# Designed miniproteins, single chains, continued (4), part 112

Each design is a single chain, and the fold is of that chain. pLDDT is the mean over its residues in the fold that is shown.

## One batch from the design tools (miniprotein)

Design m15887
Fold by ESMFold2-Fast:
Structure m15887 (fold): chain A 80 residues (1-80)
Amino acid sequence: SVEKALEEAETMLLLAKRALEHVKKTKDKKAAEEALEFIEESIRKLEELAKKYNLPQEKLDEYLAEFEKIRKELEEILEE
């Protein structure tokens, strides 16, 4: 269902945000690399959910933008 797909997207985003907070606090580059891998996997799964359940484009765009923001912050930490 669309509702279940949105809940899954929210859960993946929450986990990504928690990983970013952990990396910001610890400066652990390995944790940053693992978080980036998780984000890439989450984006792929979100695209699959969007196709399977016909998610509203506006919601898909919102989630993708949030993941991209987290990805950029993690990449900046990794480049320090």
Scores: mean pLDDT 85

Design m15888
Fold by ESMFold2-Fast:
Structure m15888 (fold): chain A 68 residues (1-68)
Amino acid sequence: MSQVQQASSHIQKGVDAEDQGDYETAAEHYQKASDLLFSLVDSGRGSDEARQLGQQLKEKSEQYRKLA
């Protein structure tokens, strides 16, 4: 599985957890997706869009971790 596919999988799991009100699980998956996206950007393989998405997911993860 590529890092892009892994990030996409974690985003989907985060959304599913968020829909169920499981903010701790949502925060964990959004954090993992963010880390993967930033890793791609840092390696020169990520786009500016990937950096922006990574930042948004990191902020969302931090917000949901405070709710858990």
Scores: mean pLDDT 81

Design m15889
Fold by ESMFold2-Fast:
Structure m15889 (fold): chain A 120 residues (1-120)
Amino acid sequence: SDEEIESMESLVDSTKEVVDKAESLVEETKSEIDPELLEEMKSLLEEIRGLIDKAEEAIKNKDIEGAKEIFKKIIELLEKLRKLLEEALPQLSPENQKKAESVIEEINRLIENLKDFLEK
């Protein structure tokens, strides 16, 4: 439906905003984070970017079921990203810990919004 399409477009935009903030945080904190953990976070962010592009194409084609399957994958990668950010927290300065906690909270809200959409 048009309402489902609008909801999916809004969720894609929200996912882009969260990914942009996570990428900015990772770049700002790269000197504080273990190189292996940094590489894993960058890889996950690139994978989420690719899934965003696929979701946009599915939405353009009105492939609602295809978009939902992509959103399920985005949730899985966001949950992995959250765990890596939580692992990075003890490595960060107190100021950057607060910034990372803010990004984690935004990831949690996005995951809940994506899950709520998928239950409808």
Scores: mean pLDDT 90

Design m15890
Fold by ESMFold2-Fast:
Structure m15890 (fold): chain A 118 residues (1-118)
Amino acid sequence: SLKDEILSLLSKIKSQLSLIKNELSKSESEINWDDLLDKLKVLEEDLTNLKKNYLKFLKSSDLSTEVYVASYLQLVALDTELHSLKTAITNKDVVLAKKYVEYLNTSVNSLNSLITKH
C-alpha cells in the first residue's frame, strides 16, 4: 500500500540520519566530509520520494483537517531542514549539522506518528 511505502521510506531515512549523525560524532580530523556529501545526496532523493508519496496519501485519504495541516507543515519543514543541513555540511559546521540532523529526525518521527494513527 502507499502507507506501507511511506513507512518504509521513513524507516530508511531514519537509518540514513543515524549514519550521518555517527560520522559527525567523530573527532573533527576524522570526519569524512566527502562521504557526508554522498550520504546527503541519497537522503535528498529519499526525502523527495517521501514528500511525493506522502502528498499523494494526504490528497487521497479521508483525514481530519488537523492531521492534514500538521502533516503538510512537517513536509514543508523537511525541505527547509535539508537545505540547512546541506549548508552546514558544505561549511563543515559540525554543531549546526548535528542540530539539523536532530530537527530532521524529529520531523520524520512526527510524520511517522501522524501516519500510524490512521
Scores: mean pLDDT 89

Design m15891
Fold by ESMFold2-Fast:
Structure m15891 (fold): chain A 107 residues (1-107)
Amino acid sequence: MKELIKKAKELLEKAKELLEEYIKKSEGEEKEAAEKVLALVELAIELLEKALESEDEEIQKGYAKKAAEIVELAIKILENSKLAETELGKKVIELLKEALKLLKEAI
């Protein structure tokens, strides 16, 4: 379980870096969508850090489940934005979907 959570967190950290780069170069509705997704990704990373700090498997699953729900929301926001049509947006969606798969396997 901890290895799946750790790998999911690493994928979310990569997604965060790509979103931060996009936000610096973007404006308007696309920037707003990217900023919302970034906030959700950062919250998911924080929840997974709390999961990894716990030795209790049920607490780890609880945080992983909450992180999975947030990642799923982030994917929906991205897929419903014009950002999904960009190469960077497509790569972020792929990273988030891989992270979600690992989190669903962990819980």
Scores: mean pLDDT 86

Design m15892
Fold by ESMFold2-Fast:
Structure m15892 (fold): chain A 85 residues (1-85)
Amino acid sequence: MSSLLQQALDYFRKALAALQAGDLDTAGRLESQGIYYLSLAGGASLDEAQSFGDMTLGINRSSRVDPALEIEHLEEVIERLEELL
């Protein structure tokens, strides 16, 4: 369970770095991987699943929206995942 959250966190960190570098296409792929691992982890705990649902509400799987907003969302998701681990 924690290893799935750690994988999600690692993917979101890479996505954040890609967004900061202006690589929206890479960021979108990395965000999709992060969301995938979050969805797998969410099945392990009802409380965690509800928190992940709230956290992912603003994440665009393709990162093709405003990069500044996606950076802000990823920073928030990363911070909350670090608190859960």
Scores: mean pLDDT 66

Design m15893
Fold by ESMFold2-Fast:
Structure m15893 (fold): chain A 97 residues (1-97)
Amino acid sequence: MTLQVNSLEEAEELSIDSIAELLVEELSVEELYERMKRSLTSWIERLKARTPTPAEQAAIRGGLRLVERILELTDFPEEEKEELRRLMAEVRALLDA
């Protein structure tokens, strides 16, 4: 980014990038898919069950950014990409409600 950002926002982006790179290096495409799908499904179930706290909303948004970065770094099969995008869209819709 070329805009002025505070050090905490910059550190957050660097942390997400580092975690995404580590997960892509350590896990197979199939393991990444299963973990991301499980996380997204769990967040959907939780958001449907009750109103999230501000801390939970922030954590889920951070998780969505991590999933987006993993999708950029990993060549998933198209069917798996579409399923992850569908689940991400559902999580975003529930967070915006």
Scores: mean pLDDT 77

Design m15894
Fold by ESMFold2-Fast:
Structure m15894 (fold): chain A 58 residues (1-58)
Amino acid sequence: SEVDEIKRKIAELDKQIDTLRKKLADSSSDPEAVSIYQETIKDLENKKKELEKKLKEL
Protein backbone atom coordinates (compact mmCIF):
# COMPACT_ATOMS: atom_id res chain seq x y z
CA SER A 1 0.00 0.00 0.00
CA GLU A 2 1.01 3.66 -0.33
CA VAL A 3 1.02 3.89 3.49
CA ASP A 4 3.54 1.02 3.70
CA GLU A 5 5.73 2.61 0.99
CA ILE A 6 5.81 5.97 2.81
CA LYS A 7 6.55 4.25 6.16
CA ARG A 8 9.47 2.41 4.51
CA LYS A 9 10.86 5.70 3.16
CA ILE A 10 10.54 7.33 6.61
CA ALA A 11 12.42 4.38 8.15
CA GLU A 12 15.21 4.78 5.57
CA LEU A 13 15.45 8.52 6.31
CA ASP A 14 15.60 7.77 10.07
CA LYS A 15 18.56 5.40 9.48
CA GLN A 16 20.36 8.02 7.36
CA ILE A 17 19.74 10.75 9.96
CA ASP A 18 20.99 8.49 12.78
CA THR A 19 24.17 7.65 10.82
CA LEU A 20 24.85 11.32 10.06
CA ARG A 21 24.26 12.36 13.70
CA LYS A 22 26.88 9.81 14.76
CA LYS A 23 29.30 11.18 12.13
CA LEU A 24 28.53 14.73 13.32
CA ALA A 25 29.45 13.76 16.91
CA ASP A 26 32.74 12.23 15.67
CA SER A 27 33.54 15.32 13.51
CA SER A 28 33.33 18.06 16.19
CA SER A 29 36.95 19.13 15.48
CA ASP A 30 36.22 19.69 11.73
CA PRO A 31 33.99 22.78 11.22
CA GLU A 32 33.52 22.12 7.47
CA ALA A 33 32.37 18.53 8.05
CA VAL A 34 30.11 19.68 10.93
CA SER A 35 28.45 22.26 8.63
CA ILE A 36 27.89 19.71 5.84
CA TYR A 37 26.44 17.07 8.20
CA GLN A 38 24.14 19.60 9.94
CA GLU A 39 22.76 20.84 6.59
CA THR A 40 22.27 17.28 5.28
CA ILE A 41 20.48 16.25 8.49
CA LYS A 42 18.13 19.26 8.18
CA ASP A 43 17.34 18.35 4.55
CA LEU A 44 16.55 14.74 5.50
CA GLU A 45 14.43 15.85 8.49
CA ASN A 46 12.44 18.15 6.16
CA LYS A 47 11.86 15.26 3.72
CA LYS A 48 10.70 13.10 6.65
CA LYS A 49 8.26 15.82 7.79
CA GLU A 50 6.78 16.03 4.26
CA LEU A 51 6.25 12.25 4.21
CA GLU A 52 4.68 12.33 7.71
CA LYS A 53 2.27 15.07 6.54
CA LYS A 54 1.35 12.95 3.50
CA LEU A 55 0.60 9.99 5.81
CA LYS A 56 -1.79 12.17 7.87
CA GLU A 57 -3.72 13.05 4.68
CA LEU A 58 -4.23 9.37 3.74
Scores: mean pLDDT 85

Design m15895
Fold by ESMFold2-Fast:
Structure m15895 (fold): chain A 60 residues (1-60)
Amino acid sequence: SAEKEKLLKLAFEMLKLAKEGEDDKFVEIPADVAEQAMAVLVEYLNENPELAKKLREEME
Protein backbone atom coordinates (compact mmCIF):
# COMPACT_ATOMS: atom_id res chain seq x y z
CA SER A 1 0.00 0.00 0.00
CA ALA A 2 1.15 3.53 -0.77
CA GLU A 3 0.65 4.69 2.82
CA LYS A 4 2.77 1.86 4.25
CA GLU A 5 5.49 2.66 1.69
CA LYS A 6 5.50 6.31 2.78
CA LEU A 7 5.70 5.31 6.45
CA LEU A 8 8.55 2.90 5.72
CA LYS A 9 10.50 5.62 3.90
CA LEU A 10 9.83 8.00 6.78
CA ALA A 11 11.12 5.44 9.30
CA PHE A 12 14.37 4.97 7.34
CA GLU A 13 14.82 8.74 7.08
CA MET A 14 14.29 9.11 10.84
CA LEU A 15 16.90 6.43 11.56
CA LYS A 16 19.38 8.02 9.15
CA LEU A 17 18.98 11.45 10.74
CA ALA A 18 19.36 9.96 14.24
CA LYS A 19 22.57 8.18 13.21
CA GLU A 20 24.04 11.29 11.54
CA GLY A 21 23.10 13.59 14.44
CA GLU A 22 21.86 16.27 12.03
CA ASP A 23 19.39 18.25 14.14
CA ASP A 24 19.17 20.98 11.46
CA LYS A 25 17.77 18.42 9.03
CA PHE A 26 15.50 16.65 11.50
CA VAL A 27 11.98 16.14 10.16
CA GLU A 28 9.26 17.39 12.54
CA ILE A 29 7.05 14.33 12.91
CA PRO A 30 4.06 13.91 15.25
CA ALA A 31 4.72 11.18 17.83
CA ASP A 32 1.79 9.02 16.70
CA VAL A 33 3.01 9.12 13.08
CA ALA A 34 6.57 8.31 14.19
CA GLU A 35 5.33 5.31 16.18
CA GLN A 36 3.28 4.06 13.23
CA ALA A 37 6.31 4.47 10.94
CA MET A 38 8.46 2.45 13.35
CA ALA A 39 5.79 -0.26 13.60
CA VAL A 40 5.75 -0.59 9.79
CA LEU A 41 9.57 -0.73 9.80
CA VAL A 42 9.58 -3.54 12.39
CA GLU A 43 7.05 -5.49 10.30
CA TYR A 44 9.19 -4.99 7.17
CA LEU A 45 12.42 -6.04 8.92
CA ASN A 46 10.75 -9.21 10.26
CA GLU A 47 9.96 -10.09 6.63
CA ASN A 48 13.48 -9.08 5.47
CA PRO A 49 16.08 -10.24 8.05
CA GLU A 50 18.96 -9.45 5.65
CA LEU A 51 17.91 -5.80 5.68
CA ALA A 52 17.79 -5.87 9.49
CA LYS A 53 21.52 -6.68 9.46
CA LYS A 54 22.23 -3.69 7.22
CA LEU A 55 20.20 -1.43 9.48
CA ARG A 56 22.12 -2.57 12.57
CA GLU A 57 25.38 -1.67 10.79
CA GLU A 58 23.98 1.76 9.84
CA MET A 59 23.02 2.44 13.47
CA GLU A 60 26.58 1.93 14.68
Scores: mean pLDDT 70

Design m15896
Fold by ESMFold2-Fast:
Structure m15896 (fold): chain A 86 residues (1-86)
Amino acid sequence: MKVTVAVETRLLGGYRQVTASVRVEGEARPLTVQVAPEGEKPLASVLVTQMEARVTFIFPSADASVRVTVVDAETGEVLAEAVAEA
């Protein structure tokens, strides 16, 4: 299985909107998409069961870089990650 993630970020008046586009090649497995500001614990996670998914997060973090991590929901293995710059 190969997982890719691309991230886009947008400022919304003191909020950060982060959109993660996840694509799975090979077998479809349950995945968890997690979003965390740099150096912090994940603020949000979403379960994804589709081969292609687009997940959007909004949080009060206008000028911080945000890490998006795609994790296998069964094993906890990190399969892909990307950073949305400030």
Scores: mean pLDDT 74

Design m15897
Fold by ESMFold2-Fast:
Structure m15897 (fold): chain A 111 residues (1-111)
Amino acid sequence: EKLVEKFPNMDEKKFAEVMRKFDPDGDGVTDKAEFKEGFRELLDSGLPLDDPELDALFKAFDKDGDGKIDAEEFKLFLESLGLNPSDEEVREMVERIAAGEDPLEVFKPYL
């Protein structure tokens, strides 16, 4: 909800479309292809991440190594981005998560 206010071109309907791309089946689980498609909307909005960084981020969220991530955990990441962190802060978040830090602890200062 706060995410909608931080992305002025992403109203509630647009945010729902992004989330549907991350979780099109509504089963609460996102695979790698869905993850990358959902990020296309954010990259078009100026998110400073490329394909290798997205791959590392997906791997870090995939705690069980089954090729799937929890959509709720990913939603918390999007909410942290909705607090409008700097490009360097976003890159540091991705780097820390990729290094094995708990995503929730990485996002906590921004929640």
Scores: mean pLDDT 62

Design m15898
Fold by ESMFold2-Fast:
Structure m15898 (fold): chain A 74 residues (1-74)
Amino acid sequence: STEERLQEIIELAKRAQEEGMTVEDFLEILEKWIEMTSDPKLKELLEEAKKKIEEEARSYEEALQIFYELSKKA
């Protein structure tokens, strides 16, 4: 389901944060998932998240928070 895929991405992003990854690394993960997903709802949510993170996130923690909040509204 869309919710299961979103949870997988969140878990991957949290792991990346523990390894000291950047906002740009997070955006790269989102872009890869956008390209690979066949779920149109997931694709739209990921595209919205990518745009919002690019516009608003000043840190990896903010990027993850933005993504988490958007995933809850799905």
Scores: mean pLDDT 79

Design m15899
Fold by ESMFold2-Fast:
Structure m15899 (fold): chain A 70 residues (1-70)
Amino acid sequence: SREEAEKLIELARESAERLIAGLEAQKAQQVAQAEAQSPELAEQVRAQYDAMIQGTRELLEQTVKELEEK
């Protein structure tokens, strides 16, 4: 049903938001530690976490579209 799809979309968004928040917190901590060693390492760590966060957002958007088309 549409109500079931809406509930699944809400759960998917909440799960993705919690995961992204966790990744952003880990990014901040790991970047701070990396900056103490070298700026170049800090840039690499930022890029890695940014890619993971972006991938999570893209996967969520695809999942929402699939659920909305049913």
Scores: mean pLDDT 86

Design m15900
Fold by ESMFold2-Fast:
Structure m15900 (fold): chain A 90 residues (1-90)
Amino acid sequence: RPAELAREAAENMRKASEYARNGDFEKAHQYAVEGARKARESGTPLGEAAADAFEAGSQYARNGDYEKAHRAMETGALLAEQAARDVEAA
């Protein structure tokens, strides 16, 4: 279950990064929020770090720092993938 949540978080985070890169920051934010929620529910330190990265990305997007938003979302996606692997190894 936690591994599934982390994987779903990673998928949502990758979608958020893709939308942010294409300039669809409203959709990027929606996917980032969903990804952050699932990452936190995974209950791993890496999952929480991914959620924090996506929250930061959403704030950067709202403030017009789109480059930082995209970078934070990319980082969040990588952290979520790592969390999914770590949980599956346990």
Scores: mean pLDDT 77

Design m15901
Fold by ESMFold2-Fast:
Structure m15901 (fold): chain A 78 residues (1-78)
Amino acid sequence: SLLELLESLKGKSKEEAIEALKKAGFEVTVVIDTPTLTVVAARKGPNDSALLFFDAEGKLVGYELWIDGKLVARVRYE
């Protein structure tokens, strides 16, 4: 599932996460890229999307997932 895909990205690099999303058929765009925060938007069709948040070291620290236009998961790793 898409949720299982996002959970499998915990602790992965930005490059690994982008590659996994592209292989899953997502259009991936970097929407914020600063020294302390990178945010990647992933879209598949009109209603399914995810935002992925990466820290200064480029590690995945959280995500938000929308399916059929509804927020189904919002995760923040400590």
Scores: mean pLDDT 80

Design m15902
Fold by ESMFold2-Fast:
Structure m15902 (fold): chain A 91 residues (1-91)
Amino acid sequence: SAMAEAALAELERLTRETIELAEELAKVDPSLRPQAEAAKALAVGALNTARAVFEQDAAAGLEVARQAIRLVERLKETVERLLREAKEKKE
């Protein structure tokens, strides 16, 4: 469905943004590399699960994608906070 496709596209965008922020976090503070890698793994896992469910059932896939979006948004917020704190320590 158009709604499920839009939700997957949003989840893909959030996952990409979370990966980019996590990679920057690991570069700014290498001691936080485990946290950065965990955030990337969780975001990618959520996207892969949503895609797999969508391929079998578009309605179930939409609900999984919506839950995954909320999860990845929280991961992104956490990485953004850690990145701000890491940058402040260098200034």
Scores: mean pLDDT 89

Design m15903
Fold by ESMFold2-Fast:
Structure m15903 (fold): chain A 95 residues (1-95)
Amino acid sequence: KRREELEKALPEIAKELGISVEEIREMRKRIESLSEEEQLKLIEEMLRKVRKANEKELEEFRKKIEELKEKEKISVAEILFSFEMQIRVRERREK
């Protein structure tokens, strides 16, 4: 569902981010090529670097991911993709 809505909005998102639709698709393809463990490690690394998250915040975030997988059937790849997109939008808005 969220993936389908992103596909429909890709041209508008690409303009907003100042990148091409192809770059967004390549990013998604790279994320989907990673194992779930590698995807989780990248999310944790981004939280540590961008948000300066401490160990307690990382533990709470791991529980949140488990809840999303269990209740919403959201993949870790979708969570990582959403995080990457949010970071890029934020960086563009600050410049």
Scores: mean pLDDT 69

Design m15904
Fold by ESMFold2-Fast:
Structure m15904 (fold): chain A 71 residues (1-71)
Amino acid sequence: MMAELQKKKEAMAQALMTTDGLPEARAERAARVQLIASILQTIGGLSPEEIALLVRSLSLEELEALARELL
């Protein structure tokens, strides 16, 4: 349902906001990349293969920009 998708988008946006502002700890970066991948799959409709390619090809900042564009 569209309403449930919007609620999920809001939850993901809040999670991304919460991790934004933490120091650049390696573990926090990994968690952030996983959150971004989840946004790209759930909101962007990208396949796991496309997401894997993006995660390999783009920087964390580029991935965050792409995720924010979808939200």
Scores: mean pLDDT 71

Design m15905
Fold by ESMFold2-Fast:
Structure m15905 (fold): chain A 64 residues (1-64)
Amino acid sequence: VLAELSPLERAAYAAYRAHREEGMPLERVITTVATALGVSREAVRRALRRVEATKLDEIEAAFA
């Protein structure tokens, strides 16, 4: 279901999934993706929110 996402959303989701499975903390995953794509951390959070609204709750919980 990633076929119709923007390049930013696809890249953010792919990196999130890869680093999450490798045990990287969510905060660092967001920072790493933001740096790699040349965008803000908030832009990465917004991209992930659009991909998986349900998974945003998990990201927010990890940051709280």
Scores: mean pLDDT 65

Design m15906
Fold by ESMFold2-Fast:
Structure m15906 (fold): chain A 66 residues (1-66)
Amino acid sequence: MSDREKFLLFLEVYRIRPEDLDPDESLRDFLLGKHPDAAEDLKAMLGLSDADLERPAAEFYAELTE
């Protein structure tokens, strides 16, 4: 399974829609708003660093869905 496919599955499991992504919010803060374990689950699934979680959620989405 590609990182793109893993990410799309993650969004489906947590019921996150593209329109829910705040361009001014970090991926970590956005995910904590959805579920307390979501950021750590994504980190484990995609092998992300803590720095990756501090990136804007909308930017991260765009990079993985292109």
Scores: mean pLDDT 78

Design m15907
Fold by ESMFold2-Fast:
Structure m15907 (fold): chain A 94 residues (1-94)
Amino acid sequence: MERRQEAEEIRREALEIGENAKKHKKDMEKLKKEMERFGRLVARLSELDIMEGANASVHLIGSAASLTVGDAEKAAEFLVRGAETLAEGAERLI
C-alpha cells in the first residue's frame, strides 16, 4: 500500500515549521506552537515508517528540553534540524 500523498503533505508541513522556527527564534510562545505541530507530524510520519519517525523525534526531545530551560534560540535550532530530518524522512517515502 503506497502512502505517497500523506508523505508529500508531511514534507510540506515540516518545511513550513522549519521556516516559522527561523522567523520566530526568540519567541517562546510561537516556538512552543511549532513544537506541538512538529510532534503531530512525527506521529503521522511514524504511522508510515516507525524508524523515520523515531529519527525525527530526537529533535522534538531537544526542542522541548530547550524550551523547558528557557533557551528559545536552541529550541529553534532543534526545530529547524528536526523539520529538515522530518522532511527528508517523508521524501524517502515518496
Scores: mean pLDDT 83

Design m15908
Fold by ESMFold2-Fast:
Structure m15908 (fold): chain A 65 residues (1-65)
Amino acid sequence: MDDVIQQIDNYWDNVMSTIDNMSTDSLQSAYNVSQSSGDSYQSQGNTSLADKYYQYAQDIQSYID
């Protein structure tokens, strides 16, 4: 079973580990991916994981500026 959400989640484990060392462009990209992951979990009815990824997006947004 190829779950694009699982692939995105694996990417996120690496991103969040290196967030302090990311460029603004990388942070913007990560923000967009996090929002998409949140929307995907929300559509699955998994609101707790959706909230988690929306929190990632908010944290990343605070690093962009």
Scores: mean pLDDT 72

Design m15909
Fold by ESMFold2-Fast:
Structure m15909 (fold): chain A 77 residues (1-77)
Amino acid sequence: MPSREELREKAAAGLAEAVMLGDEEAVRRYVEEIRRLGDEEAARELAVKQVRDMGELLDLPEEVTEALVERVREAFE
């Protein structure tokens, strides 16, 4: 069985992917899942790290990566 920590990591990764794809509906669903799991701050930090790691892997411009990071932060407002 996945732990709550593993489920949070998967939800954070899913949120990062949804943000990178511009899938606003998926962003909302993953934020709701994270809220159900608890510890929004930890999940937000994991999603931000995932976006930065993916941006580096995909060779995205820094400006694009930081805009996606900001979108992750805004999703929790």
Scores: mean pLDDT 82

Design m15910
Fold by ESMFold2-Fast:
Structure m15910 (fold): chain A 93 residues (1-93)
Amino acid sequence: EKEKLLKEADAKYKAAKGHLEEAERAFKESEEKGPDKELLTRALTLSEMAARYAEEAARKYKEAGDEEKAKEAEALYEKSKELAAKAEELLAS
C-alpha cells in the first residue's frame, strides 16, 4: 500500500514538473516575442495541469508518510498556481 502510494505520487510529481517546465517555456517565449495569446493560453493550460498533478502528488506523499517529498510537491503546486495566475492576468489585458 505505502509503496504503491509512493509510486503513484512519483508519477504525478514527474508529470507536474514536466508540465510546469513546458508552461514556463511558453510563458518566457511570449515575453520575448511580446504578448502572444496562443503561448499564454498554453502556459495557463499547462500550469493548471501541473498544479493539479502536484496537489495529487503532495496528498499521496503525505498519506505515505514522506513529508520531505510532500513539501517539494506543495512547492511545485504553489509555483504552478503562480504561473497560471500570471498567464491569466496577461490574457485578460
Scores: mean pLDDT 88

Design m15911
Fold by ESMFold2-Fast:
Structure m15911 (fold): chain A 90 residues (1-90)
Amino acid sequence: MDEERLFEEVELAMVEMERGVAIAHKDAEGLLEAAERAIEFARRSRDPEIRREALRLAEESIRAAKELGTADPERIRRLEEEVRRLREEL
């Protein structure tokens, strides 16, 4: 069965593109949106490799948002907590 995995890989690639656009525009909120989407992927995917890659993308997006210094600190904290929790499940 390949369709579900391929769609998950395509959707993850779209999140990577959204993150890239947000970085180029110095859009901290867009980076946090990319992180949230990556976290949702990590939660829903049954594939450990996809989950690990999604969590990596979320961590990188959160880091970039923090470096811009304009993001909501509460949102950053919440997302960091979710990523840590999901990493411990992995």
Scores: mean pLDDT 80

Design m15912
Fold by ESMFold2-Fast:
Structure m15912 (fold): chain A 57 residues (1-57)
Amino acid sequence: MKERLKEERERLREELRELSEEQTRAFDAGDDARTAELSRRMQELSRRIRELEEQIE
């Protein structure tokens, strides 16, 4: 049961890493709007990861 939650957490963590890399590229390109959107998505993923961590303990 908790194995599924751990697997989902790892998947979300990988997605967060990819978004972080995209956010850095957008920032380097001077795309403020894209940087802001990516930052918002990262915040949402971080929130979900925290919720999963609480369920996994």
Scores: mean pLDDT 81

Design m15913
Fold by ESMFold2-Fast:
Structure m15913 (fold): chain A 87 residues (1-87)
Amino acid sequence: MSTEEKIAALEAQAKGLKEEVRKLGEEAGKPELAEEAVKLLEEAAALIKEGIRRGKFSEEELKRIEELERRFKELVEELIKAKKEKE
């Protein structure tokens, strides 16, 4: 897989995941929380794309990506809980 193919795959995955998160936010009755999660995903995707283009990731970038991933997971878990409570 080439660098361009990796970036295209990442962009496609990020687009699909953003759509699913927004849908989850509407179903949970917390669209603002879903948009917060989408912003974290967009920032992480941008950092990953730049690292792929450079062929390397700095330790600072990797730590930032891990922090964004952790926060994103926490928000998605909160949305899933809210959806279950809303039914």
Scores: mean pLDDT 83

Design m15914
Fold by ESMFold2-Fast:
Structure m15914 (fold): chain A 60 residues (1-60)
Amino acid sequence: GPKLSLEEADRAGAGLALVAQGDTSGGALAGARKMGLTEEQARALASNEALRAAVESRLA
């Protein structure tokens, strides 16, 4: 995958965290895509409790 700067990684992580909370805004989806998710995967994560639980389990 592409290398991210610390600032890019921080913004991407914040966007992924927002998607995990159900946020489908352009910024949240852009952050999730920078973390390696497709827009479809990011939207599925935002709408699917089981996928959010799996992501939270890996981030803990």
Scores: mean pLDDT 69

Design m15915
Fold by ESMFold2-Fast:
Structure m15915 (fold): chain A 97 residues (1-97)
Amino acid sequence: SELEEWLKRALEKAKTELEKFLVELRYERVKGTPEEELIEKAKKKVEEALKEMDEEKKKEFEKLLEEVEKLPVNPAVPEELRKLHLLAYVERKLLEE
């Protein structure tokens, strides 16, 4: 399956747990998982990541969240998914520095 080959390649490129979770969430969306279920999964992952996040990562996330909230938001993208993408970005950036 082309979709399964994509999943394998995307997971190999993912460096962090949150990036791997985002890849799996995209795979589930393409397979037809309901949006409400995807949002609930994203919400739970955000809550888990914030509990395990150190103070430096949490401050960087909060700073970026405030900056993003000042920009025009795409109403088609749920807040929970926006937060999850931002957390994944922060985790990768701090891991590479």
Scores: mean pLDDT 76

Design m15916
Fold by ESMFold2-Fast:
Structure m15916 (fold): chain A 80 residues (1-80)
Amino acid sequence: DPLERLERTLEQVKKIYESVKPYLTPEEQAKLDEIIEGLERVLEDLKAGKITPAQARRRVLELLSEFSKILYKIFKKKKE
């Protein structure tokens, strides 16, 4: 189920966000907030039938790529 998978992904992203929040700059926090908002929008569009599961998957992949880049920078700072 694409909806259940996206809902689980969003919950995991939110949990990771809360765990890394103390290590975030204001700019990094704003970028992660935009990614979470983007994922929530994809979920709502998919629920409403405004986008196909294939379109949702592409948008989620792009958002998760940006999320991973920000996490990499955070983990790099924490080890330095």
Scores: mean pLDDT 81

Design m15917
Fold by ESMFold2-Fast:
Structure m15917 (fold): chain A 122 residues (1-122)
Amino acid sequence: MPSVLIVDDDPKMREELKKMLEELGYKVVATASNGKEALEILSKEGFDVILVDLDMPEMSGLELIREVKKRYPRQVIIVIDGDPSKAPKALEAGADAFLLKPVSAEEIKKAIEEALEKYRKS
């Protein structure tokens, strides 16, 4: 099962996403509350998927997406955010999918599976 890094400044959202992913059978390896923490974790170990919120202190989710894709072009990144107007910018920055909060287990599973398949044939 894929390994996941959850990046969100809301501790309740991190707990809800972790529970949802574990119920789907995914292994949640790490969580980060901001983009700088996420980059530090990624420098030490890899993940199959990164789930990222765009509204974070220190480094915005858009800055994180650009930096991750620059360092790891094949890294799967799925944005989970409450503002649908941010979807075009997230995709332009290199996100593989955008999911609008509140998210269902079915939506997140589909987005992860579709994004992983894009890289499987390369």
Scores: mean pLDDT 81

Design m15918
Fold by ESMFold2-Fast:
Structure m15918 (fold): chain A 80 residues (1-80)
Amino acid sequence: TPSVEEQKKRILEETRKNVKKIAEELNKYKPEELKEMIRDGLAQSSPASRELILEILKIVKPYLKEENQEAVEEVIKEEE
């Protein structure tokens, strides 16, 4: 079975390959709804999962609508 580190690398690679599709899905949310969803997910996550989520958000952020880019950046700064 893949190690935890290999699984994380795979998730980040898949995120990069599917970044436009992920961005389209996130762009369906309003900025405030997106922030709430991310904050709730982070609050329920282990430290390792939080780090992975933040990396995913950093990869996807440039492909989001401007309003959602600002929302995501705010959450990233709160967690760092």
Scores: mean pLDDT 82

Design m15919
Fold by ESMFold2-Fast:
Structure m15919 (fold): chain A 97 residues (1-97)
Amino acid sequence: AARGERALALVREAGERERRFAEELYERAKAEIDELARAALASEDPATAREHMARIERLVEELERRGEEQGVYLPAAMRARELARERIAEVERRLAE
């Protein structure tokens, strides 16, 4: 049945597009988080380092907000939250030295 084969192909293509979208969205978030973390770690001023950490938090909060509105953002938002926690902990360790 041509209809059944086409319907299955469309479902698979939709799943592949959603997976690619989630991967691309996470890679962009990762690049921004890593850039802000590098800027924080390179900063000689603790206030500037804290500002960069606050920017990481705002970036992740925006992704989480979008995930609440549209489920397609949820996988990227969850991964970005884990990465942000790791990067913020690294900056906090450096500031404690």
Scores: mean pLDDT 83

Design m15920
Fold by ESMFold2-Fast:
Structure m15920 (fold): chain A 78 residues (1-78)
Amino acid sequence: MEEKLKQALYSVKNEGKPLSEALVEFGLADPQKAQELEEAVYKQQKPLSEALVEFGLADPVLAQRLEEEFNAGKLEKP
């Protein structure tokens, strides 16, 4: 789970892939769930960490770490 989430978020941050598309490509969410998560983050400005927890993709500790790495641009290339 964590490795796939890091790869998906790297594609979003560094390759400009839409969040919904990345989540579907890495098998983390179906298209509907991925679209709802993308809207929560980008349209409702919900913190990425909160969205990941609410959609069942990460626990609070992992979600916070991934948000910090994502915002800092410190996600490693897969």
Scores: mean pLDDT 80

